# Designed miniproteins, single chains, continued (5), part 77

Each design is a single chain, and the fold is of that chain. pLDDT is the mean over its residues in the fold that is shown.

## One batch from the design tools (miniprotein)

Design m18836
Fold by ESMFold2-Fast:
Structure m18836 (fold): chain A 65 residues (1-65)
Amino acid sequence: ERRALYEEAMRLAREGSEARRAGDLATAIAHYERAIELLRQIPGFGERLVAELERAIAELRAEMA
């Protein structure tokens, strides 16, 4: 169900942002990656949000380098 996948992805993105604010970068990346995985199960939907989450992961990986 698209709505359930989207709602779960949004919850994970929110938890990822909270982990990022707490300085837990590894947990933030894991939550963002899971959110992207769920969004990719919805064909032709959420491409903008996926791009935003991918950018967030790239920023976090740069902070860890």
Scores: mean pLDDT 82

Design m18837
Fold by ESMFold2-Fast:
Structure m18837 (fold): chain A 56 residues (1-56)
Amino acid sequence: SEDDIIKTVADVLLEAGLIDEETARQIKNAKSLAEASKISGLSVETLIGLALSFGV
């Protein structure tokens, strides 16, 4: 689901040290991929690609 993509991306980016805990929390609370894209600074296509790479 879209929510699974958003949560997976937030966790992956935090684990990689690319974002802080506050930013990860904001991404996890995003209501859409477009909102997650704005918060993370990554394109929607990048978010989907990352999540698919982790089995979502």
Scores: mean pLDDT 83

Design m18838
Fold by ESMFold2-Fast:
Structure m18838 (fold): chain A 67 residues (1-67)
Amino acid sequence: MKKLQEGLEHLRLSEEYEKKGNLKEAEKHAKLAMEYFKEASRTSDPFTSGVSQVALSVLEVTTKKRK
């Protein structure tokens, strides 16, 4: 669970930096979020694994561009 929360926090920071135009910091936090979600997806808990897989998919989309 804690790894999923860490990933979500970095995803939030990535979106905040992107909104401010700081793309370098946004990319750094997106990379960290992806790493945490990858670790969370390795859990035997199906809920945490499922949420982490969805979060990874969303993060991969958001690292490109969106409004």
Scores: mean pLDDT 71

Design m18839
Fold by ESMFold2-Fast:
Structure m18839 (fold): chain A 70 residues (1-70)
Amino acid sequence: SLEARQEEARAAVRAGTADQEQSRIYLAGLVPALEAAYNKYGASLSADDLAQLKAFIATAKALLEKFRAE
């Protein structure tokens, strides 16, 4: 029935919203942890490893901002 399909669609949207919120919470914790690692260990990393860490931080920040921009 139409009502059953609408309930399935609402459940799927709620599940997707919950996954986005969990991802947002995870990234909100991950970004400061990565920045702390960069501040503590950045000077001891190779130029390539430092560039990779910076890229990862930038990507994580961009994803977090995208999830926060509603």
Scores: mean pLDDT 72

Design m18840
Fold by ESMFold2-Fast:
Structure m18840 (fold): chain A 92 residues (1-92)
Amino acid sequence: MRRLIEEAKRLAEAALELARKIGDPELIKRAEELLREAEQLLKQDNPDQDRVRELIERILDLGMEILKKAEDLETIQKAIGLVLRAIGLLLE
């Protein structure tokens, strides 16, 4: 569980960097909210499994929107990596 939340936090941090690079205020806000939620879950002794799954699903959705708005190859590659990693976490 804790390792899964730590990975979700890293993905939320990566999503925030990509959202800032794109410069979309709504994507930045969504990434910041997901990062805060991951940090809150890491502070809990027994985090709700449904909340953890929902967090990862929301990170996946954000990653897909970042990918749709990405215009340069580096951002596209990083967004694809983010999406694939989020899918990987959902399969654990």
Scores: mean pLDDT 86

Design m18841
Fold by ESMFold2-Fast:
Structure m18841 (fold): chain A 80 residues (1-80)
Amino acid sequence: MEFLREAARRLLEAQRAEDYEAALEALAEAARYLGDEEALAAIEEARRWAEAGAEPDEATRARLEAAAAPVHRALVEAYL
């Protein structure tokens, strides 16, 4: 639980700082720790969109959020 709690703390700090890259890094670390390959792939796709300076369309955004949701849930549970 300590690793997920620290990852959740880093995610919150990145969100407060509006550091989108740091937020994605924290999510990717949590996905690797949990072995969630689908979430990791979605987070890496989100990073490529950010690196390109482009916004995904609504359908792509919804798909990426759904794939990352289990990891985000695990981080929330670990932090609380």
Scores: mean pLDDT 78

Design m18842
Fold by ESMFold2-Fast:
Structure m18842 (fold): chain A 109 residues (1-109)
Amino acid sequence: SLLAALALLGGLLAAVGGNLAAKAGELSGNLDAMLAGGTGAVGGAVGAAIALRYGDAVAGGAAAFEGGVAAILGAALALAAATNALAAALAALGLALGAAGAALGAAAA
């Protein structure tokens, strides 16, 4: 269904956003930002997996939303700690993808 597809896409976008935020944190040497981004990536991936397995938009949307929020927080911390343009760019991409993932997850719910 369209809702299951949106939940899956939301989870995947949150996972990518979280991973980018984690990499931005790693580049800036900020362990807290890296851990927050990693948590968002895991949350998004779990949401995607739930959506795939059950086709339940509510379960997938909730997990994708949680992953998206964690990715946004991770990217914000990575941005604050960024010491170069590449780290800042990755953090901004993480924020955008995390927000998109959260929005798609919420829309699917």
Scores: mean pLDDT 62

Design m18843
Fold by ESMFold2-Fast:
Structure m18843 (fold): chain A 59 residues (1-59)
Amino acid sequence: GPAAEKAREAARKAREALAAGDSEAFQHYGNLAWEYAAEAEKEGGEAAREGRRASQQAG
């Protein structure tokens, strides 16, 4: 989903900043990557829960 894509992009930028020695940019993009990853996991968990409930209602 969009959150997972943003997490990957932020993680990539964090790695590039680390390689360049930019500690400030590394910290900024690292934090963004964690936030987007948490959002992606929350979205995945909610979708899985909704799918299970729909299956029970259809049976």
Scores: mean pLDDT 76

Design m18844
Fold by ESMFold2-Fast:
Structure m18844 (fold): chain A 95 residues (1-95)
Amino acid sequence: EENIKKAIEELDKAIDLLFEGARRASLDAQVDLTLLAMQLIMAKNALEKGITEGLVEDLEFIIKRLEELAQRYPELRDTLEKAIEHVKKAKEILK
């Protein structure tokens, strides 16, 4: 229970960072960031329901996508790297 709450808090921090980045980004970057934020919201909603099946793998996929976007959008790199660290923390908690 406490571990799930900590994982949700880390996902919330990542989601906030992605929406913050989207507000300052180009239109293409806004679309990419919003889609990943929505995927993190879906993962958070699953955790709130006690569903953990497949989430570690889903978070690993999201991390890879965020790393690709950090290379594509250098202006967002600092924000994306911070978001990646929060997703990684959530993943480690769920192991």
Scores: mean pLDDT 87

Design m18845
Fold by ESMFold2-Fast:
Structure m18845 (fold): chain A 71 residues (1-71)
Amino acid sequence: MTEEEIVKKLGEYLMEKYGLSPMKAYLAGQLVVDMIKEGKSEEQIINELKERFGLSESQARDVVKLAKELL
């Protein structure tokens, strides 16, 4: 699976489950993939998703788990 395909899958999940707009969902998906590739901790990624996109801790944690499964 390509990085772009992973970002698209994460974006679709964020739009469908959490009601993010297409642009915000794409940006959130890209942020998660980039931070995982940079070796950022799960807690750092969760905090960025909460701060920038208004996700709850549980929602952010689910997104990080999905991204790790797809990578």
Scores: mean pLDDT 83

Design m18846
Fold by ESMFold2-Fast:
Structure m18846 (fold): chain A 60 residues (1-60)
Amino acid sequence: SKKEKIEEFAKEFMEKRAEEIDKLIEEWEKKGVPPEVVREEFLKKAPEIEKKIEEELKKI
């Protein structure tokens, strides 16, 4: 159903975001910075990223 597809998309979106955060943490870990600092920085930028995602969704 349409509702089913929307829910699946939302879940995939949230999982993608989590994966991106993990990737960033891994990259920063290579540089020797603590993961918590990376997460905090990412969270600060979350609203901006969210807005970008919303814009892309509107085009679909």
Scores: mean pLDDT 69

Design m18847
Fold by ESMFold2-Fast:
Structure m18847 (fold): chain A 68 residues (1-68)
Amino acid sequence: MAAKLSEAMLRALADLEVAHHKREKLSREEIEETLERMRKELLALGVPEAVVERIAADYRRRAEEALA
């Protein structure tokens, strides 16, 4: 239950980060740094690796769409 709730909340945060990147015209390098930080933080909190990778993939996809 907790992992599912955390995933939904983190996807919502990823949407906000993508909107911020688009508004601030942040570089792909800055997006990669954010993604790497997110992975490390989630793993440190004990979030399952499969969930972290799923969130990271969704964030990357949305960030790439925002830059297109």
Scores: mean pLDDT 67

Design m18848
Fold by ESMFold2-Fast:
Structure m18848 (fold): chain A 85 residues (1-85)
Amino acid sequence: SRETVLEAIRKAIEAAVAALRGNFEEADKYIAEARRLAEESGDPRAQEAVELAERAKEAAEKGDITSAIGSIIRLIGLELDVEWE
């Protein structure tokens, strides 16, 4: 459902924000939840959200804050596209 896709994207945003704050254990938990919701939805936008959250985490772990923020902006764009469709 659309609600499942939105929940997956929102969990992906929470993961990316947690990673940006340096809380990588929390980020991993949110990524796992987003992945579960993406698999349940079958929607490629939910899968893209998981991939963006994973990229944000990798960027944050490397200290590449600019790339991490870029991934978060992309995630917010996905949320708006799904919510206001």
Scores: mean pLDDT 88

Design m18849
Fold by ESMFold2-Fast:
Structure m18849 (fold): chain A 65 residues (1-65)
Amino acid sequence: MTKEVAAKILAIGTGFEIGTPVEVEERDGKLVLHLEVRTEAQRRLAEETAAAMRSLVPDLELVLR
């Protein structure tokens, strides 16, 4: 999976508000997703979605702000 596709899937899966920033970077061959979450429900959904995505991208790292 490309990092751009991973970022789009995560944004859709977590139900982020319009304008919530999602930044994707590659570090040492790993995908790192940086997300700003506004509620505990969004934080939980982001973590659950990232865990599900690890079935396709095992080295996915999630950073919540």
Scores: mean pLDDT 66

Design m18850
Fold by ESMFold2-Fast:
Structure m18850 (fold): chain A 71 residues (1-71)
Amino acid sequence: IDEEEVIEALAQMAIALAVNYVRKHRTPEALAEARAFVDRVLAKAEELGMSPERIARLRAQADAELERAYS
């Protein structure tokens, strides 16, 4: 398995957890906490060698999914 693919899968799981958290709480505070959590996860993925292009794509995906869960 490609190491970057494994890191992406783990980041996707973290995003799913953040999205589920927002869906259950639906407060501006929960949304802010979830965004901060995703930012920390993506920063760690970048440290582990994930490309800036892939980080940007995952961030855009997370932002869209979090907004959708909050709405």
Scores: mean pLDDT 85

Design m18851
Fold by ESMFold2-Fast:
Structure m18851 (fold): chain A 68 residues (1-68)
Amino acid sequence: MEEEAKKAIEEAEKLVRELYQRGAVEEALTLGRQVGEAVKLLNEGKYEEALKKAKEAKERAIRTIEEV
């Protein structure tokens, strides 16, 4: 669970960086905050909630990248 949450957070962070590189700054900031929430949950030991939040951020980032 912890490793799955960490991996999902790393994947979401990578996608947020791609949005910044493409000039989608507002979307990158919004998704970056969601990833930050997932990191906070991970640090609190709430691995299932962190994983869910990271997956939601990743899915949204993928959709946003496809639109940019």
Scores: mean pLDDT 80

Design m18852
Fold by ESMFold2-Fast:
Structure m18852 (fold): chain A 80 residues (1-80)
Amino acid sequence: GAELIAQAAERDIVPLLKEFGLDEETAREVARKYAEAQLAGKSPEEAIRLVRETLLEKGVSPEVADRVAEFLAEKRGVKL
């Protein structure tokens, strides 16, 4: 259900983004967009791509955005 997908996104994304120096509010917003992409039926690759794009829009460096996307891709077993 939607609640479980949202909880999984927060559990997976929020700690990762906080390790890269993002605040909890920003990390939770990114996690919400990731959950929304999954609920909309987007592939894991598309959902991870949206996370990267959202980080870039928020002024996160391309290097950090790429590393976050790589970690999520490894966890999901997908290639970007």
Scores: mean pLDDT 80

Design m18853
Fold by ESMFold2-Fast:
Structure m18853 (fold): chain A 60 residues (1-60)
Amino acid sequence: MPIDIDKINEELKKYFKENPNISLEEVKKIVKEYYKKIGGIELSDEELELMAKALREQML
């Protein structure tokens, strides 16, 4: 893909491993920021919540 989604997700996983007690709300903020800053992608609120939940489950 022209946008490196895998790279964005790897960076997010690293960040969350360093911050395992982060709230779902904060996960949503970080995911939104990373996708916008690195990928130029604006996620919908629904997509953002689903992705944040999935990433948070992976951190536990």
Scores: mean pLDDT 72

Design m18854
Fold by ESMFold2-Fast:
Structure m18854 (fold): chain A 61 residues (1-61)
Amino acid sequence: SMEEAVARNVRAFAQLDPATAARAGARLRPVVEELVATHGDDPAALLGPLAERLREFVVHD
């Protein structure tokens, strides 16, 4: 269940317009990379802040 939620959220962002992801990636990349590098093994802690930021970014459209 959690694994599916993580994959769905991550996939939704990656599946989004690659052009938009590239622009956001330039700024979000260091944040996401740090979160994954620091909490790579803690999807619960990583998913919380990451999912929220990703959701806010996506729902902006």
Scores: mean pLDDT 57

Design m18855
Fold by ESMFold2-Fast:
Formats: structure tokens, sequence, C-alpha cells
Structure m18855 (fold): chain A 60 residues (1-60)
């Protein structure tokens, strides 16, 4: 079962490893990398990257 999350605010990636998200965008959580960052896939764009856990709300 895949874990889905929603961006609760806009986030701009600061490095090539990070993903830029718009508020309300739905992502699939692929991996929890550390205590603050998760690897996600955007369902809107299909792109993958790291985002802070603080910008996500778990849905599923």
Amino acid sequence: MKVLARAIKDYTGKTSEELTLKKGEIVEILEIVDGENVLVKSLSTGKTGLVPKSVLEIIE
C-alpha cells in the first residue's frame, strides 16, 4: 500500500536533490531518508526528490 501526503505549503527545492512543491500537491512517500527529510514522487509531475517532512501532511 503506497503512503500519500499533501504539501501544506509551497516549497522551493534548494539543491538538485530537492523537489519543488506547490501547496495542495499530492506526493507518494518512497523513503524516509532521515528525521527531517523524505524522498517523494509528485503525482502531478512524476518527478522525485527530497522534501522536508514539515511541509507534508500524511493522507494515506
Scores: mean pLDDT 79

Design m18856
Fold by ESMFold2-Fast:
Formats: C-alpha cells, structure tokens, sequence
Structure m18856 (fold): chain A 89 residues (1-89)
C-alpha cells in the first residue's frame, strides 16, 4: 500500500541520516573535513533525487512508482554509507 511505502521511506531516511551523522563525526575527529563536507553534499544530492521521484510520481499519477524509486535511491545510499562506516571502524 502507499501508506506502507511512505512508512518505509521515512524509516530509511531516518536510518540514512543517523549513519551520515555518525560517519561525518568520525571524519571530523580524524581531521578529514573536506571528506565530511563531500559526503554531506553527496547525501543531499541523493535525498534531493529521492524527493524529485516522489514529486514527479504525484504529478503524473504514478505515486506508488515514485515512492518505490525514492526507496531504491535511499536503500542504495544506506548501503554506501554502511560500507564507508565499516572502513572507518
């Protein structure tokens, strides 16, 4: 259902944000300020792309497809962030 997809999207956004914050804090503690800034920018681009997919889906009457594409974008970003965190710990 749309409600289930929206709930999943919110849970993924929260997970991605928490992972990002943890990685950024570790990078800053290591003096890697440019890497931290780049990571934050890359995350913001991924989030923006997810939001665009949601908006497009609503406008063209394909809201479920838009949400599914947004979910895929956030799942890929979470996987990337988890890999980065493992490399730092």
Amino acid sequence: SLEELEKKLKELEKEARELLKKIVEILKEKGKFEEAKKLELEYEISLGMALIQIGVGKVIGEEEEGLKKAIEILEEEIERLKELLEELE
Scores: mean pLDDT 88

Design m18857
Fold by ESMFold2-Fast:
Parts: sequence; structure tokens; C-alpha cells
Structure m18857 (fold): chain A 85 residues (1-85)
Amino acid sequence: MELRYVPEEIRLLTESGVKTVPPGEAYSSPELRELAERLAELGASVLLVASERGPVAGALFDASTPGEVKAEIAALLQELNRLLR
């Protein structure tokens, strides 16, 4: 299965800089891929970073995205981060 809705180069923009996580390691489970696909359906691009405490997920989306869709993106990100541990 191809990771069409997951960026090839996964990054997190932080105040300390940018870190990259390989997609195959970040999305090894079907549940993680399903959440990433749902985020992509809402128009969000998933960003992941490898940290000393494990991977962390964020998202980039259009500034004109409605507040209700932003709330859904936030809920999906919270669930994805919970699964990443």
C-alpha cells in the first residue's frame, strides 16, 4: 500500500529547527495510516518529527479552513500522537 496521503519527507517545524522521520517507521500500523489519511481528506498535511522521546505529529492546512474542520484536525492529531507514544 502506498503512502499517498503522507509526505515522503516528514518534518516538524519547531523553534529549535526541523527534524525528519522516515514514513515507513512512523506509519508502521494500519491505525496510524488511517488517521493520516483522514487528516489528508480534511486538507491537512501530516508533519512528524523524531525526538529523544519518540515521534510527534503536527499538521499544516490552509488558513481559510473552517473552525469546525480545524477542531477535527486537532482531534485526529491528538489520537495519532497517542498511538505514536
Scores: mean pLDDT 61

Design m18858
Fold by ESMFold2-Fast:
Structure m18858 (fold): chain A 61 residues (1-61)
Amino acid sequence: SRIDELLSRLSPEARAVAERILAAIRAGDYATAQALVREFAASGASKEEEDLLLQLYQLVS
């Protein structure tokens, strides 16, 4: 799936955040999902991994 493709391109640390975002969205907790995306961006993450997480969020939300 496209989700698996995006996840395979993330570091283990970014992948853990991505899985937490997916769990929040599946639970209907979009506020937590958005907070996790913002927190990752603020952590000094690479632009590439930030873009991958944004793509994941847009794909599943």
Scores: mean pLDDT 79

Design m18859
Fold by ESMFold2-Fast:
Structure m18859 (fold): chain A 95 residues (1-95)
Amino acid sequence: MELTLEEAERFIRRVLQEMIDLVDEKITDPEERDKAVGDLQRIAAEVYRKLRALFERGEPITPERIREIMKEVLKKYGKEDLLPLFDEAFERVLA
């Protein structure tokens, strides 16, 4: 399934919102919660940048490609601890 740029940006927003909701549910310490949300906001900016670059090159944007990019960005910023939350959020959006 190929997404338009607008559909892909909407998909990413839904995944990020589900991740924030999971942080609120699973992290009880306010300082750790604020840090996690801040990390997700920085990751979101990089993901949108990479997504727009793919679109400008005429490369197909699929949910699977979005998954690859988001995991790559999480690993790049040393946020592998967020991968389980990401996987749960991504599956929720696909359902």
Scores: mean pLDDT 82

Design m18860
Fold by ESMFold2-Fast:
Formats: structure tokens, sequence, C-alpha cells
Structure m18860 (fold): chain A 88 residues (1-88)
């Protein structure tokens, strides 16, 4: 049920893409969760570390959409999208 220990292990092993994929899957399965936006954001960070900048941007965009009621989180996620787009 909890995927966080598995994500931590994948990160320790350098399997960032798999960590990102797992977090995105958990977020997609729980769209009404108050943590869904945070999970997409974390997924995006691991996609960046794996070199998949396009997937990172997609995950960050989903985190922005799910943070419409939190202006500070939304701004943080939008700034992250702008930063990653400069690397494309």
Amino acid sequence: ASELPVVDKLVEEGNYKMAGDLLEAVAEANPDSPYAGDLYYLSGEYYEKSGDLEKAIESYQKSVELSKDDPEKRKKYEEKIAEVKKKL
C-alpha cells in the first residue's frame, strides 16, 4: 500500500526513472488525494535526474493543475517547469 520505502530504495540504487514511474502511478491512482500534486512534483524531480526532461515537465504540469488551491506550491511548480524548459 505504501510505496515510499520502495521509492527510497530505487533512488539509492540510482533507478530514478523507475522511482519517477512509480510515484506517477501512485498519483494517477489517487487523483483526489491532497498529496497527488506533491507526488507528481517528486516524480518530475526523479525524471529530471534520469535525464527525461519531457516527462519531468509533464509531471510538473500535473502538479500545477492539482495545486490550484495552493498559490505558493503552484508558483514553485511553475518556476520548476520554466527552469527545466531552459535545459531542452
Scores: mean pLDDT 81

Design m18861
Fold by ESMFold2-Fast:
Parts: structure tokens; sequence; C-alpha cells
Structure m18861 (fold): chain A 68 residues (1-68)
């Protein structure tokens, strides 16, 4: 369960990075929102370190999407 959640969060962050690099801002925003919801729904199942790491990554992705 925990490993599946981490794997999905990693996959979503990589997808968002790819979308931003391709200039697909709308798709990137949708993927970022999905990652945020998944993290919020599963914070209790993740280590505080993992939560902090994903929150930082998601914040950076949001900042990049707003820049475009």
Amino acid sequence: SKSEIVAKLVGLTLQAIGDLLEGNVERARQTIEEAKKLLEENKDKLSPEDVASFEQIIKRLEEEAERL
C-alpha cells in the first residue's frame, strides 16, 4: 500500500515535469492537482519525510506552471 502510493506519486510528478517541458500547462496543472489530492488523502500512510519531500516537489511544479 505505502510503496504503491509512493510509486504513484513519483509517476505523477514525473508526468507533470514532462507536461511542463512540452508546454502542456493545462495537462500539467491537472496532473499536479491529482498528485496533491493523492498526497492529502494518504498523508497518514506516509512518513513525515516522504510527505515533506512530495509537498516540496509539488510546490515547485505549481510555481513552474504559474510562470508559464
Scores: mean pLDDT 86

Design m18862
Fold by ESMFold2-Fast:
Structure m18862 (fold): chain A 60 residues (1-60)
Amino acid sequence: GAVADAEEAIKALKEAVERGEISPDFAQPIIDGLKAAIAAGADPVTLRNMAEGAREALKL
């Protein structure tokens, strides 16, 4: 589901930080945004779009 997609994006960002692929300062705002959207009960389309944006950020 969309929540699971967002949670997987958070996990991928945390793992990228642990591997030194991205900085915590870059990843933390994205992680915080995803967590806030999940907590607020954002709709599935919004959560999937945010998760996709987080995955694109991992390519930078």
Scores: mean pLDDT 81

Design m18863
Fold by ESMFold2-Fast:
Structure m18863 (fold): chain A 68 residues (1-68)
Amino acid sequence: EELDRLIEEARKRAVEIAKKSNGDFIKALKLLTEELAKWLKYHPLTPEQRRRVARAAMEALLEEIKKL
């Protein structure tokens, strides 16, 4: 339940970052890494849960960049 919400939120954040980066993959990756580190600090997760959230965000970022 909580994990599913965080995954969906991470995907939305990744899409927004991809759009702000205007197709610059390296810039998008840097911004996503910074945003996830800042955001997940306030959401204590197990290593497995953190990996799932990060994977979902990275997949959403790559998919959005491919459209640009």
Scores: mean pLDDT 79

Design m18864
Fold by ESMFold2-Fast:
Structure m18864 (fold): chain A 73 residues (1-73)
Amino acid sequence: IKELEEFIKKLEEKIKELEEEIKKLEEELKKALEEGDEEKAKEIKLEIELLEGMIALLEGMIAWLKKKIEELK
């Protein structure tokens, strides 16, 4: 059980890293939109969408692991 809790903590740390990356991309997106660079803005939006999808998968994994820990108690 402790090992699963440690794994959850690592996944939560990874989510924080991805959230920081999204924050940087949102700033880049704002600049691209201000400059009228539609192609760059589209690329950044796609990258943000991909990272948001990765976070959703990791959150799903954490939820599943937490449920399994409760079942083992």
Scores: mean pLDDT 84

Design m18865
Fold by ESMFold2-Fast:
Structure m18865 (fold): chain A 56 residues (1-56)
Amino acid sequence: SEGRSVAQVPSDVPFEDAVEINKEVAAKVAKEHLSDEELRELMTKLLKEKVAKTKA
């Protein structure tokens, strides 16, 4: 699907989980000054982890 080039939270993810992901990303970016690609990977990883925990 299109949109794979930009880090974003899918609409089917709960808002609360999206907020936590955004906070984690913001903290990492502020501390480590991540590049755009690294930020995309981090966002995707955190998102997948949240989805897996919600499903479990």
Scores: mean pLDDT 64

Design m18866
Fold by ESMFold2-Fast:
Structure m18866 (fold): chain A 73 residues (1-73)
Amino acid sequence: MSEEQFEGEVLNALGRMYLSLARKMAEDPSVPKEEVIELLRKAIRLYREAAELGLEEARENVAEAEAELARVE
């Protein structure tokens, strides 16, 4: 595994963590919508960086996270 591939996998994993957290926080009516949006934007940014490093699965994850953001905004 190259450093570039490893970095992409780490960024993709961090993106998944933020997406999961955003989904979990969205279930809580006490959490402001803005907090959920911020977490989704962080996930999208991390996935985009992973995709730029050549991680194909991160490109699919960007689309998923953007769809979630569109539903919340």
Scores: mean pLDDT 83

Design m18867
Fold by ESMFold2-Fast:
Structure m18867 (fold): chain A 80 residues (1-80)
Amino acid sequence: ALVAPSPEIEALLAEADRRIAAGDFAGAEALARELAATGDPRAEALALLALAAVARARGDEARARELFERARALAEAAGL
């Protein structure tokens, strides 16, 4: 892969996905904030993607789109 996530970031992302699947959107958002707090631009992009998934699951397409575009811009800047 061009860039592989660290085991720590993978674990946080997997837990966020699990929370979303269970309908715990607030918990998923909290984990996305932990990803963003790592200081890794790649983890920040993943955090925005997780937040976009939460917004979409809640039916907020406008917010999901905004978060997706921000994640894409950060991922491109990070060379992903």
Scores: mean pLDDT 75

Design m18868
Fold by ESMFold2-Fast:
Structure m18868 (fold): chain A 101 residues (1-101)
Amino acid sequence: MVRVHIDVTSESDRGEITAVRLEVWDEADRLLGRFEAEGGTAAADSALLRAVAEVARHAGRDEVAAALRALADRLPEMDPAERAAALTAALSRAEEALLAA
């Protein structure tokens, strides 16, 4: 079993996520991997969602992985406020689903 923690490490003056850290832990509380990504651009936000999708896929959460990849493909066409809200909601749902595994 794998446990995933998602930490927001930086936010803009408007509360937009500008940096996050993902930590992946095993059942013995060993850190298996740490991933850090900077947001604030559509490309960076998409890369972050794709990284979380790969973690979800490895955890056996294929539907969560597929949803995150689909959102990553759409992020470049969203306005910045819509993108920030979508990213925050997607990361919260992914964390909840991965912690429930």
Scores: mean pLDDT 70

Design m18869
Fold by ESMFold2-Fast:
Structure m18869 (fold): chain A 55 residues (1-55)
Amino acid sequence: SLEELSKLSDEEIEAEVAKFRAVIAPDMRAKGVPEAEIERFVALLRRHLRRAQAA
């Protein structure tokens, strides 16, 4: 569709990833979650948001 203006931009997706890193990732690190697993969650979040962007 041509309603691309109502979709999430790449900048908005990266802003959501930045919020995750600022709020959730520090708590996960404090609890001993490996960086590789944190990055996996970041990849899943980015994938989810990009699917929303594409829909």
Scores: mean pLDDT 76

Design m18870
Fold by ESMFold2-Fast:
Structure m18870 (fold): chain A 101 residues (1-101)
Amino acid sequence: AAELVELLRLAARAQGADELADWLERHTVGVLLERTDGRWVIRVAASDRPTVTDEELRALVNHPEPLLPPGTRAFAIVADTEEELQAVLARIRALAAEARA
């Protein structure tokens, strides 16, 4: 969990999403990997709370803005196959390595 959060922050910086990277760095981040409707879903939420539960993370990702609580950022990464999931994770790792360079 903690490793994936750090990789996501670095990948966000590599893509020029500095606001998202700063948000993920300053706030508690929950990450949940699950299967939904035959697809792999990585759910991510950043919050000022000291913990984020799996149930809260699912709820936050499924709400469009502006329905999210003020100061909350949530998003999902979707992969239709396990091969696509592994490709997404590899890309996140590659972008994180680029940001460290």
Scores: mean pLDDT 68

Design m18871
Fold by ESMFold2-Fast:
Structure m18871 (fold): chain A 86 residues (1-86)
Amino acid sequence: MTLVITLRNMSEEQKEFYKKEAEELRKRGYEVEIEEEGDTLTITVKNVSVELVIGEVLRAIGLGLDGAKVTITFDGDTTTIEIDLS
């Protein structure tokens, strides 16, 4: 499975936090790509387990309950999570 997480309207502190989370996934042996474009951060994780995807989906839902705009899309073996923190 492939997991794509797009985070928008982040502070610098939020960007540093999510970059550290992505580096932890790399330390666990996942193939992780990080792309920055202005206030947007896109993290792509390849060859992920279903358990990791479920954990990230639940975390995104939690952010949505705290007021973030969250969109989750399932397309074949790819899960895309978009989070707007504005």
Scores: mean pLDDT 82

Design m18872
Fold by ESMFold2-Fast:
Structure m18872 (fold): chain A 83 residues (1-83)
Amino acid sequence: SALDERIRALIKQANEKQSLAGKYHSEAYQLLEEAKKSDPETAKRLNEKAKELMEKSKQYYEDMKKAQEEAARAAREQAEAAA
């Protein structure tokens, strides 16, 4: 059904967003560790990049949660319609 396809698409989207969030979070952590070993000017630049990646990671986690909530709502609507 169209609802089954929508639910599967939303789950796939949530999984993709989770993967991207994890990737940017890991990259940010690596930059923060590199910054600890760097001169002050390099450390400042790395910390700024890490902050940007953390903000992207946070946005992808928010997108993931929205997709999960939409999938759960669609699944509930489908279950209620079949009852």
Scores: mean pLDDT 88

